# Ledger of designs, part 13: designed miniproteins, single chains, continued (5)

Each design is a single chain, and the fold is of that chain. pLDDT is the mean over its residues in the fold that is shown.

## One batch from the design tools (miniprotein)

Design m16419
Fold by ESMFold2-Fast:
Structure m16419 (fold): chain A 72 residues (1-72)
Amino acid sequence: EGNELVEKLKPEVDTEEKAIELLLRATGRLTGLEAEMEALLAEGLPREEMAERLLALLARVEEELRERVERL
């Protein structure tokens, strides 16, 4: 779970900047953003619908991040 990601990132955290970078990368994987973007692109939707779907995906990721931070 999340504790395993923290332990994995620990040895690489030597500066604040690097810690933030690693946290953002881990969070992106945890929310499934990468997989969902690939699925959206594979659907071959019209440009207008693709933009709406991408905005909805961003809004959901932001909400998931907010919920996870609030639970800390």
Scores: mean pLDDT 60

Design m16420
Fold by ESMFold2-Fast:
Structure m16420 (fold): chain A 81 residues (1-81)
Amino acid sequence: GIDQAIDYIQQARDIARQQNNDVLVNAIDDALNSVRNAQQTGDIDSAISSMNRARNIAQRQNNPQVVQYIDQAISSVQQSQ
């Protein structure tokens, strides 16, 4: 569910920070804020959109670890187990 998505996004953020990738960190922070907001408002579509934006940046930068964690976060939000 959303709690698992937050954990995955935080792991993606830690990797981006270790790489000094400010653009990716900022995109991931936007995704994290959107997912946290979705816990209160139920705005899942905005959360998924922000996660996909961060994913696209990571993919263009050839950062497979960040892509994998964001994909797991998106799946966790969509599959609500």
Scores: mean pLDDT 84

Design m16421
Fold by ESMFold2-Fast:
Order: sequence, then structure tokens, then C-alpha cells
Structure m16421 (fold): chain A 85 residues (1-85)
Amino acid sequence: AQRFADGLRKELIEIDPEMAEAIQRTMDKLVESGLIGELGKALNLIAEDKEKGKEEAKAVLAKADPSLSEEQKERIAEALEKIIS
């Protein structure tokens, strides 16, 4: 879990460096809440169904960190999409 979160955090920050602080906080919350596995499932879904996967990723992000704005969730979801080849 931590290894996956650390790798994902690094890639997300490389894609959207202005979001670094929000990304770090949200990734820590995902690990602590046990939701990092649900985020992994959402990433797999992005590869199969981009629109559905992004919606699921945003839902998981909101559950882990309710303080995220819609703009922040959207930017993180867009960065996640760019990570998925």
C-alpha cells in the first residue's frame, strides 16, 4: 500500500506540481483510511472505461479527503488519467 501510494504521489506531482501539497495530504489520508486499494481499483477502471474510472477516482478522493474542492479532485483525476497508459 505505502509503496503504491509513494509511486503514485511522485507521478501525480510530476504531472501537476502546483497540486503537490494537496496530493501529498490526500495520499496520506488514503493510506491511513485504508482507501488506497479502492483508488487502485478506480485506476484499473480508468484503463477500461475512462469516464467511469475518473468518476470512481473522484468519489474515493472525496471519501478520503472531504476538504478537497471540486477543482482539486478534477485536477488529481486528470493527472491519474495521464498516468494510465
Scores: mean pLDDT 82

Design m16422
Fold by ESMFold2-Fast:
Structure m16422 (fold): chain A 57 residues (1-57)
Amino acid sequence: MPLNLSEKELKVYQARQLLGEDAPNSEIAKRTGLSQGTVSKLIKRIDKKLAEAAAAS
């Protein structure tokens, strides 16, 4: 379970879970109402947080 995600990070995370990990940033941006640049930055932050959580367990 992703802890410490911001509201925008949570929206991007949920969109990626619904569309799949292979979903392009443009589709995630369309679903969340964010720009592709913002989505790209948020995905990198989410992936880092998830990797750190997985490594800690």
Scores: mean pLDDT 77

Design m16423
Fold by ESMFold2-Fast:
Structure m16423 (fold): chain A 58 residues (1-58)
Amino acid sequence: SALEKAREYRAKADATPDPEEAAKYRGLAAWYDVKANPEAVAARLDPDGQAALREALA
């Protein structure tokens, strides 16, 4: 699932000594986190932000 992927990439980021590699994994974790719960993220945005988020996830 997307939520499990987000947790996996967060764990990889925390374990990685290379800051560039860690940043890449944190970015992937954030992307999967949004994909796992887009409605919770969208609820914090105005209507224009909600539309942009839906477009990005399509």
Scores: mean pLDDT 72

Design m16424
Fold by ESMFold2-Fast:
Structure m16424 (fold): chain A 100 residues (1-100)
Amino acid sequence: SDEEKELKALEEAYKWVEEKGLKMEVVVLEAPIDDPEAVREALEKARKAAEEGKASVLRLKDEKTGKSSYVVGYAPSLPEEKSEEIHLIALAEVYKLLKE
């Protein structure tokens, strides 16, 4: 299933980050998917985190289905190699949130 494939990809990111011993501050943000103002405020906080050189994970909750979707943000001015590392660190954080 697509959900199993996504979970495995997140688990692989988590294992890679642990193997490399990488640590970075990741800002976790939450908003209801059907609340455009809350989503906008969360995206603005993600943009500010990126300006500070931090990664962010925005968890969008659908209260009707009980499902969550995730958006990963990181600083657009970083070198490509560093952007890839930060992206994997953020995916590892999503995996941790899914295991709660």
Scores: mean pLDDT 73

Design m16425
Fold by ESMFold2-Fast:
Structure m16425 (fold): chain A 96 residues (1-96)
Amino acid sequence: HMSLEEAKELIEKAREAYEKGDFSTALKYLQKAFEIVKKIEPEDSPLYAEVLLLQAEIYRKLGNEETADVLYDKALEIAEKNGDPELVERIRAARA
């Protein structure tokens, strides 16, 4: 019932909600995706980092900079550990 494909679909729905400015709906989809990812992916997976990055962007838009910074730092740590320069650049650009 909780599959990797379901998690990816929820992340896509969260991104669509974020683009429309519906941050509460985006966070709800991301919370569901995060529950799936945490159960089936290692904590250092690229997908785990992508969920954290989108959560950070949303919390920053909501004015919760402290929560956003913690999430950005965790996403960056994972991306750097995985040797993913494209994701590292995306995270740094989003944080700037």
Scores: mean pLDDT 82

Design m16426
Fold by ESMFold2-Fast:
Structure m16426 (fold): chain A 60 residues (1-60)
Amino acid sequence: GLKTIAEEAAKELSKVLKVSFTDEDINLIIDEIKSDKDKVINQLKILGASDDIIKKIQSL
């Protein structure tokens, strides 16, 4: 589901950026995907997210 994909994206970004994401941060990611999926995809590409996570969000 959307929450699982947001958690996977946050986990991947935490490794790349060396930061921790809170439950509040994950909820903000969920809200952004619901409101502007293309913006989230573009931001994830800039931050170095994998093609796998990008495809999962695109398939929503």
Scores: mean pLDDT 80

Design m16427
Fold by ESMFold2-Fast:
Structure m16427 (fold): chain A 98 residues (1-98)
Amino acid sequence: MAERIERAARENPELLRRAEEALRAGRYEEARRLLLEMVEPYLEPNEVEGLDHLLRAAELAETEMTPEEIEKAIEEARAGEAKTELGKELEKALEYSK
């Protein structure tokens, strides 16, 4: 997966630049949308869904959570005991990774 995402970034420098600009401006939802648009032609539908959940988890971590809450959510997701919104998104991302 990572190699195909890297290829998508190399072949779509304008979409990557726009996503980076959105991230710097705090427009996390726009950045996520642009990144998914960039990788969609290179990934399977289930891989795109997994990445969407991972990016949503990252957005929640940056906007709504302390580092301690992030660490707890990651541990809960790995154990299959997700109780936080971040943990649930991470659990779904892991499920779509096959």
Scores: mean pLDDT 71

Design m16428
Fold by ESMFold2-Fast:
Structure m16428 (fold): chain A 91 residues (1-91)
Amino acid sequence: NPEIQALLQQLKQAKSVGEATSILNQILRLDPTWAQILATEAINIVMVSLAMTEDDAKEFLREVLGISDKDLGTTKALAKVMLYVREKTGL
């Protein structure tokens, strides 16, 4: 999907949680099935980028980023994870 690929490219350049959240909301409008991916992607980014197990990643999301299990399915939660990891890893 070229429209989603363009938005993903913009997401890599996002400078704030608000900007990233806006771009993710645009992706959801084009493909609502992305809502199913938000929680698993947030966990996966932490696991891969910070070398954590799934349980450690879930604890990190709750204790460090303030993201509860109920919030994991939100675009704001994924945006927070992406911006945090990018700041800490330089990716």
Scores: mean pLDDT 84

Design m16429
Fold by ESMFold2-Fast:
Structure m16429 (fold): chain A 77 residues (1-77)
Amino acid sequence: GTEKAAEGAAKIAREAYQKGDTVAFDSASGNALAAKEGGALSGYFTGRVVAEGMRLSNDKTGAEAAEKAAQAAEDAY
């Protein structure tokens, strides 16, 4: 459950960091922490909210990273 969601979000955060995408990194890192502490469902909701905010700001890369983190949290639930 929570472990799988946190690992998935952490992987996305690492990939964003390696690409120099600080917005996607911050989003995915937050989702990894939320998934580990609050459980998979918490990570899912956090990811969806961040993805929508990034979409509204026309940040496609950040939105995609947040959606992938949310999917990892949902899969782990």
Scores: mean pLDDT 65

Design m16430
Fold by ESMFold2-Fast:
Structure m16430 (fold): chain A 85 residues (1-85)
Amino acid sequence: PTPEEWRREAEDALAAGEGALNKAIEYFKKGDLQKGSVYSVAAMLLYATAIYLYEKAGDSEGAQRARETYREGLKKVDEAFEKAK
């Protein structure tokens, strides 16, 4: 793949991760801890994939933004999970 292709894949992975995170939060709000947890794991794996792909593209700024998104995603999951208990 070209660096441009890897950047596009990283952006797609970030978008998919955001979708999974939104699903996780929705399930936690419904009290569905099992589904919330599954989508939380999916979101974190997608964010980790985006970090990896940005690094392969040589896009250090993209990788750093993806790491920040990963950290904020973890905080949102923790907050939603605690409220669902």
Scores: mean pLDDT 87

Design m16431
Fold by ESMFold2-Fast:
Structure m16431 (fold): chain A 65 residues (1-65)
Amino acid sequence: MLMPITVTLDDGTVVDGIGREVGDNLEIYTVVDGVGMYAVVKGAAAEAKATGSVTVATSDLKVTP
């Protein structure tokens, strides 16, 4: 399932994104400073569905292909 999600980075930056459930994991697509970014957060799918938000380490962000 794709869902709108609020992404909070470990540096305190808050951005809007899209989350996709992959089992218990959450794939995230967002834009930070005009750059398309991607992350996978292990075990975050249930929390994202319940809260509409997820915390992502800045080190886990990758530029989207």
Scores: mean pLDDT 79

Design m16432
Fold by ESMFold2-Fast:
Structure m16432 (fold): chain A 69 residues (1-69)
Amino acid sequence: MEEELREHAKKLGFSDEEYERAVRLARNTAETLAELHGRPPLSDEELFELVKRILESLATQRKLDAAAA
């Protein structure tokens, strides 16, 4: 599952370092939300979706910035 996310990130033009930062951001966000709302930690599937969404959001932002020029 993490390997699929890494390949997805590379297809979107992200470096390994950018991918690792997105994963760290997703994990930190998930932990903070679980703590603040008293919810259990996110499942691996929920973390997968969160990382994928972050990567897609960043890719979309890059496209919007290019289109707005």
Scores: mean pLDDT 74

Design m16433
Fold by ESMFold2-Fast:
Structure m16433 (fold): chain A 91 residues (1-91)
Amino acid sequence: GLTPKDIYDAILNAIDWLKKEKDSSADKFYEKLLEEMQKKYPDITWEKLGPPLNLFLTMLNNGIEPELKEEIEKRLEEVGLKIAGNSVVEA
């Protein structure tokens, strides 16, 4: 099944794509996140990815893994994005 590591890797790869393309759109982040997940799980949809992604982001925002939160927030800030609750939004 889908793991937190899979979500982490997809987030970082989506950020790297946005950084390369100089894009700061939250919509493009989610588009690229789904595309990265589909490389490992070709049949994955937002129905299957949304709930575990929302849980992952909620856990980060609640400070359950503060070092991981700092790493992801810093990388998102580099592409003009931030975490707000259970979502990635424009900073």
Scores: mean pLDDT 84

Design m16434
Fold by ESMFold2-Fast:
Structure m16434 (fold): chain A 96 residues (1-96)
Amino acid sequence: MAQTLVAAGEAALAELRATHTPSAAEQEAAARAYELGVRLGRESGVDAAGYLRAQAELAAWFRREGVQPDSLAHRLRSAALTKGLGEGLLEAERAA
């Protein structure tokens, strides 16, 4: 379950890295999105609740920074958050 999110995030990041060269700022933003995902995944302990919370936080972040839908910045942060959320949920699952 949580491993599927990790795999999906990893695959998306690998594809983006193969087709694009992210800037330092984009890489930093992606790292922050990953950390947010891990935190939310660990705190939720529930896949559906954690996922909805992560999506809401990411949407607010995109709104604040004026990030365009389907841009490299949008896709990188979404992929990084997905990977982080999966890893955080996996940690919560192991602790249960």
Scores: mean pLDDT 75

Design m16435
Fold by ESMFold2-Fast:
Structure m16435 (fold): chain A 90 residues (1-90)
Amino acid sequence: MIEIKVEGELLDEEVEAGGNRYRLHAVLKITERTEGGEERTDLIAFGEAVSGENKGKLVVASLSDLDPELDPREAARRAFEEGRFTVVKS
């Protein structure tokens, strides 16, 4: 049996990466408990490009490889500031 817990936090922060601006919209924390009782946590940040060629496009960052002691909001900010996101092809 697998148990899944989802927690969401709305954000409203602007960050700059590579000379373009991005708006953070949300972070989702997904905690999965396996049949063996082991917990795995995945963090995903969602945002939007607000300037440049990708203006209006969705951007997504996986935060699961970042320091687990970081607040999810801080992890999301850092990932976006460092350009560690993918522009979603629509």
Scores: mean pLDDT 75

Design m16436
Fold by ESMFold2-Fast:
Structure m16436 (fold): chain A 85 residues (1-85)
Amino acid sequence: MEEKTFEVSGEANGVRYRARVTVKDGVIVDAEVQVEIPGAPAEINARLSAEVERLLIGRKVDLTPEAVRQAVLDAVKEAIERLGL
């Protein structure tokens, strides 16, 4: 049983993201995410960030920074689609 915390950040498709993700036994158990669409109201960015966090919890992921970054990017795309942004 190993717990690791990963910090990943970047920009994709005009969206900036920063995430601190805790993985335990290959499963994301905690996520602190900040996602920003430039020029969007703070309420929209807050809703997007919360949706990304919700989509990450319980997701299986390999214990590498690259796999965690990809999981965050996938969750960001899904959150944008779900919120109609």
Scores: mean pLDDT 82

Design m16437
Fold by ESMFold2-Fast:
Structure m16437 (fold): chain A 64 residues (1-64)
Amino acid sequence: MEEEARRLLEKAEEIERQTEENNRYMRRLGEEGTPEAREGAERGIRLNEEDTKKEVEKLREEAE
């Protein structure tokens, strides 16, 4: 049981790190560009954060 819970928590952390890396990249693209590029990046970041929260919360609930 503990081993399985640990794996789920590790997976949640990995997903969070991947999303942070992707969002960092998108922020960088927005900084370089036009107002339209910035708007696109901000929208994409919000969607990624929402999806990640859902996925991570599900994994953490399963670990409990």
Scores: mean pLDDT 78

Design m16438
Fold by ESMFold2-Fast:
Structure m16438 (fold): chain A 104 residues (1-104)
Amino acid sequence: AEKLLEEALELARKAIEILLSGGDVEEALELLEKAIELLQKAIESLKEVPEKALELLKKAEQHLAEAREALEQGDLDKAREHLLEAAKYAIEAARILLDHLRNQ
């Protein structure tokens, strides 16, 4: 689980770098989709999951869905805003999960 969480953090941070530099929104979306998949797999391997991490992951998924809709409509600015929010929630979820594992 720890390795999956560290990979998810790295991918989410790379997505933020791309978004803040005005880079490819589609590349940032792909990185965040992968980060969230890794978070989900990490959670499945845990006996106990902090409720706050599940709430944050759900918010990240919601913002990813909104970003996909914005991209389909050609609204790159709205897509970028939702991807930044998704990345922030994914990073916070991963941090909570890593802290939980390190305190076991």
Scores: mean pLDDT 85

Design m16439
Fold by ESMFold2-Fast:
Structure m16439 (fold): chain A 100 residues (1-100)
Amino acid sequence: GSVAGAYIALGNNARLNKQYDLAEQAYKEAIKKAGTLEEKIYAKLNLAALYFEQGQSDKAEQIIKNLLQEFPDQKDLLIELAKSILPKKAREFIISVLNK
């Protein structure tokens, strides 16, 4: 368990309880505290999923486009990480953006 990992877990719990502002704050803190590339990607994917679930699809898409700009040769990795951590509907949306 890392500090970033703990914030991701807090964000996930807040999202399940529909505490969307707290979930957003937790994921943003996870991004700031990320000690590894994987933690940063996980935090950003969860934040994009949160925005999508709130109907803010433009914000979600922008996060995913920024990830592709930061890691242009890692599209397959981003798809695999999205498959491993995201709920079905958010996963399907995010993978569709990655494949644009």
Scores: mean pLDDT 84

Design m16440
Fold by ESMFold2-Fast:
Structure m16440 (fold): chain A 53 residues (1-53)
Amino acid sequence: SEAEQAELIRSTYERMKKAPDDKGIEEQMKQGVKDGVPESSAKTIKVTVLEKR
């Protein structure tokens, strides 16, 4: 559902923000895609996390 997808995206973003390094951010992005986050959304989250450093 839309709500489940939004929560998955939010959870992935939170995990990526807490990752200790760029490798950790990449691993959380890959896990998000595996869990059902669209690849485009996962890449956008990664860019956002890196820009907010």
Scores: mean pLDDT 79

Design m16441
Fold by ESMFold2-Fast:
Order: sequence, then structure tokens, then C-alpha cells
Structure m16441 (fold): chain A 86 residues (1-86)
Amino acid sequence: MQEEKEKEVREAIEHAKKLAEKILEEAEEAVKKGDYETADKLLKGLEEVLIPDLEELKKLTDNEELKKEIEELIKKIKEKIEEIKK
């Protein structure tokens, strides 16, 4: 039943992508409004919760393509966090 597990991982990746995009957009808007406290809290949520969850998700799959998608997503999130912090 590896196909069902891969489907769950794919759905988790898509959910994480949408969640990350929404949180990053909210953090950018908070910075534009001068609400640095809200921006910092949102970015810490990505760094301390979502990224660790993605690292754990990567360990749950033996599919190299899914592992690569997770790694690219983590990299993209980290790069966007650094851009917003500037």
C-alpha cells in the first residue's frame, strides 16, 4: 500500500505549500504596515513548526521525487523568510 502513503505525502506537500504561501504573504503585509511583531511571529511559525514538520515528512517517504519536492519547498520557504527579514 505504498501508493496510498505516497498520496498522503503528496497531499501534505500541497497543503504545506499553500499554508507557507499564505503565511509568507501575511508576514510581508505585516512588514509593509510596520507590524514587525506579527511578522516575526508568523516567520517563527514557519521556521519552528512548518519546516520541522516538512523534515519529518521527508523521513516518512522513500520516494526520491517527493523528498526532492520537500527539500525544494524548505529551501524556498527559508529564502523567502530571509527576503522578508531584510
Scores: mean pLDDT 82

Design m16442
Fold by ESMFold2-Fast:
Structure m16442 (fold): chain A 87 residues (1-87)
Amino acid sequence: SEAVRNFVRSLFAHYPQVSEEAIELTIEVAESLIGKSLEEQKKILDEAAEKHPEHAPLILFTISLMYHMMGELELAEYAHKRGVKLL
């Protein structure tokens, strides 16, 4: 959880306009994905997007970037595609 928190906060250190609420929600969603199956991770992302529509694009694109960097391309693509659909 510390590694996820540090990654997300380091990413948003370059974007001071992003709210603390959005950063903390993104960290919470990212931590909830740890140790889950791909199917459950997709479900968590869909539920997060529905529960937090105001922050959903930011959460989804951040998760997409994080998982792309980890080589987890299927979840990264799913998150990106879901985020684009909200724009």
Scores: mean pLDDT 86

Design m16443
Fold by ESMFold2-Fast:
Structure m16443 (fold): chain A 73 residues (1-73)
Amino acid sequence: MKAREYLELAKKYIEEGKEEKAIEYIRQAYKEGAEVEDLAEVLAIARKHGRKKVALEAQKRIAEKNFKRRAEE
């Protein structure tokens, strides 16, 4: 499954209020190489729906992506 497909599932679970499932799919998307822009969109949706745990996970994955980009020489 592509990173984008995992993020679409995460968005669905954010809307349904199933934060733990949304977090699991965000983690899978990150492992599959999800882009910062796509993670930022999920963060915005999580914030819109008041899903604090999902928003925190998305922020963490964005920070890890930005750190790796800076650590590349």
Scores: mean pLDDT 80

Design m16444
Fold by ESMFold2-Fast:
Structure m16444 (fold): chain A 96 residues (1-96)
Amino acid sequence: MEEEIKELIEKFKEAMERYVDALAAGNTEEARKALKEMFENLDKLIELVPEEKRSKIVALFVAGVMLAIGYLLEGDVEGARKAVRETAEKIYELAK
């Protein structure tokens, strides 16, 4: 279970990073693909965690994505990537 959660969070983090990079590059097709992968891995992750943690994981995800988009609107791609990494870490700490 712990190894499965870790794998899903790594895939989720990679998808979020690709989403940020695709948006920064104006690559809408890659951004859509990454967004789909993010939701698929999030859905799998929430099925592995207690019901009480699910809403908090979703809230962390939404807050992290909004923060990353905020950085991208300011042209701060590195700030967006950092926000994604920190969000994935917070979700992992909550999910384990």
Scores: mean pLDDT 82

Design m16445
Fold by ESMFold2-Fast:
Structure m16445 (fold): chain A 58 residues (1-58)
Amino acid sequence: DRSKLPQVVVDMSKFSKDQQQQFLAELKALVEQYPSPSDSGILNEKIKALIKEFEEKQ
């Protein structure tokens, strides 16, 4: 694996159990929607937005 996906550090313990499950489901959906290396920029931005959204909902 050559780090084709954005490297993101997320502490899952900051999230509730429900938020953790929802976050993983949405993250998986994003990766499946943008599987191409040419979409890595869009995928990176969407992953960052998802993380920010979940952190702000704490």
Scores: mean pLDDT 68

Design m16446
Fold by ESMFold2-Fast:
Structure m16446 (fold): chain A 113 residues (1-113)
Amino acid sequence: MEVELPAEHRQELTPEQRERVIDAVADRMAATAAHLVGPEFGDAIGKAVRDALRQGLSPEEVAKRVRELALKYGVDPETAERLGRIAGDAVALARYLMRATPEQVEAFLAGAA
């Protein structure tokens, strides 16, 4: 509270670039979930990933939350575990990109979606 840590908190990404990474990853997760378990669950899972990225949660915690959410929605355990793993990987990628150069982030957003 009394200590400023600008060196540790400094990011090369603008808030706009960070939000674009979050949106791209969350939208991809929504599409993946919609494909695997139906469109009605895609938005809910995408939103969970977006909220987790904004909160700075670990890939492991996101995987757990997405699995739990899928199970709550009546998804089969095997599919729920697969969705959790995919969500964890997506969050790990987003966190890596948030530490990348602005050029790398723009290249990802232009080509990888």
Scores: mean pLDDT 75

Design m16447
Fold by ESMFold2-Fast:
Structure m16447 (fold): chain A 82 residues (1-82)
Amino acid sequence: MTTVPKEKIEDLTESLIEAVAKELNLPEFSEEVREEVRKIVEELAVLFDDARAGKLSREEFRQAQVEAAQRIRDLAEEEKKK
């Protein structure tokens, strides 16, 4: 369960998609990949709640963000191979 509102999850999803699309020179993501990215962002929102509660350090949260960005890049690379 996360305290992050749906609007922020959607904003973060779009920001991450835009950043990865620029890095990989992709103009767009498929709907299936966008849905998987949203799930990754929801996982990050839970970790953000843990960080705010002091259960996770800022460095651990940054590492989780880096790992999430890599997961999104992996999804985009697999999409390019199809």
Scores: mean pLDDT 75

Design m16448
Fold by ESMFold2-Fast:
Structure m16448 (fold): chain A 67 residues (1-67)
Amino acid sequence: MTLEDELERLKEEAREAIRQGVPVHTFTRSSDGYSISVTGHNVDRPSISVGITKDGKHVGTWSEDLP
């Protein structure tokens, strides 16, 4: 599984957890020095946030408001 495939899978898991009414869910995967963390929030405004690091250095972030 590629890093991008894993990221999309984690994002969908977070969206599904939020759809099921879970307030906060965090999923983390680590591979080849990369660490991907996806957090779903469903307190006031449903959203997901993504953080990516490589060898302990910040590489990228992404966020999405859910409908």
Scores: mean pLDDT 71

Design m16449
Fold by ESMFold2-Fast:
Structure m16449 (fold): chain A 81 residues (1-81)
Amino acid sequence: SAAEREEAVKNTLIRAIEDLRPLTDAQRQELEGLSIDELIARYKQLVAERVEALRKEGRTDEAARVQALSDAIIEELKALL
């Protein structure tokens, strides 16, 4: 069903966020209350922060790979909705 696809997309986004930054139980519960659009916005913000940190460290190739992978994940998830 559409609801099952939305739940799967939401769970995938929360997992992707957790992979970028470990979550406390309280932080995970906060994310579970967000919409898919809000979760995508949060994920994009955390990716931007990671990319900026990597660039400041001179890890520009790794920063480019992180950005490209995150963009691909977002496009794939949007295609499922």
Scores: mean pLDDT 87

Design m16450
Fold by ESMFold2-Fast:
Structure m16450 (fold): chain A 110 residues (1-110)
Amino acid sequence: ALPDVSSLPVPSDEELEAIFKKFDKDGDGYLSLEELYELAKRLGYEGELSENLPREFAQFLLKLVGKDVPVESLPIYNKVLTLEDFFKIVRTLDDEQKRQLYALLLQALA
């Protein structure tokens, strides 16, 4: 079940960047496969750590907020998840889906 987000404001780009940076342990501007796998597991991902994880994680995040897309349609080409790739995912979301994503990421930090 998705968290109740009706009382949450729509997250700003600055708030979404700040939450991304909290998972970026090295401060290098991207999530490594190890950092991404840790985040994915906290969100309930049951797949394996692989070089395809950035695209699989993007699809998984979209499914969590009610958006089902083929993994091959996602413009995620790197073996790591960059801040730019994260915002490519965010830009496909409506305001309600952005609230749901932000709430899920906040829960993963707790």
Scores: mean pLDDT 78

Design m16451
Fold by ESMFold2-Fast:
Order: C-alpha cells, then sequence, then structure tokens
Structure m16451 (fold): chain A 68 residues (1-68)
C-alpha cells in the first residue's frame, strides 16, 4: 500500500530533524510502531524514503507534500 498515516510521517520527519538523519533500520522501527503499518510495509516505505541509504527530514517533507 502507498497510503501511510500522516502522523507516522510527521513523527519520522521530527526524529530525522532531531538526529540529523536516520538509518533505514531506524525508520523501519519508527514506522512499525504505528497500527496501520506492518514491518514489511515499513521496510518498503523506508527504502522509498532512503534513495541514498539514509532518511533525512527533507526526504520525509517531500513525501508529506506529495501525499497532500
Amino acid sequence: SKRVPLEALEELRRRAEEEGELSRDEAVALLSKFPGIDELTARILAAELSADGVVTAEDVEALLQSVR
């Protein structure tokens, strides 16, 4: 599924801002905490967000803007 809770993406962006960047594994762990997202879906989303191997606040913000 391509549809993701906005709350999950907002939390991911916040964490990426706080830490500078997140690893794909860290992004998967964060996304998997949300009830609408299973571990496989979290892995797919983290891969989409981490084109260069890391997830930044900019990557998540671009996706948030796109989802609207």
Scores: mean pLDDT 76

Design m16452
Fold by ESMFold2-Fast:
Structure m16452 (fold): chain A 61 residues (1-61)
Amino acid sequence: GNARKAAELAAKKGDSLSLGGGSFGNALSGHGTEEHAKKTKEAAEKGDSEKAGEYGELAAA
């Protein structure tokens, strides 16, 4: 449901948050953000929407 949409948005945000896509400040914390985005994407693909939502929320922070 909504968790899947959040996971998809987080994965897209993590990709776009790389240098040249969004906030410059996020470049320094990109390690955490990109890792959370990758985990979110993998969890969503695995069908674990609850974990995907949790990682997506961390990536959005």
Scores: mean pLDDT 57

Design m16453
Fold by ESMFold2-Fast:
Structure m16453 (fold): chain A 75 residues (1-75)
Amino acid sequence: APRVRIEITVTKLSETRFKVEVKIFDEEGRLLYEDEFEIEAESEEEAVKIAKERATTFARNVGYEVASVEVKVEE
């Protein structure tokens, strides 16, 4: 199974709504997967937690080995 690096960008849209962008790269830096979705959360911390859980669960379900997860929060 490929070892992957997950990059997540969380952008605050309102007090309770956040946009999440997920990119999954292999060891060579090749983009394997990209997705964008919105989530509702009571806080930015909760939004980051949900985004990380969803991205890592997806990666494991498709047979990827998660080597790292990087999160960027945008204003």
Scores: mean pLDDT 86

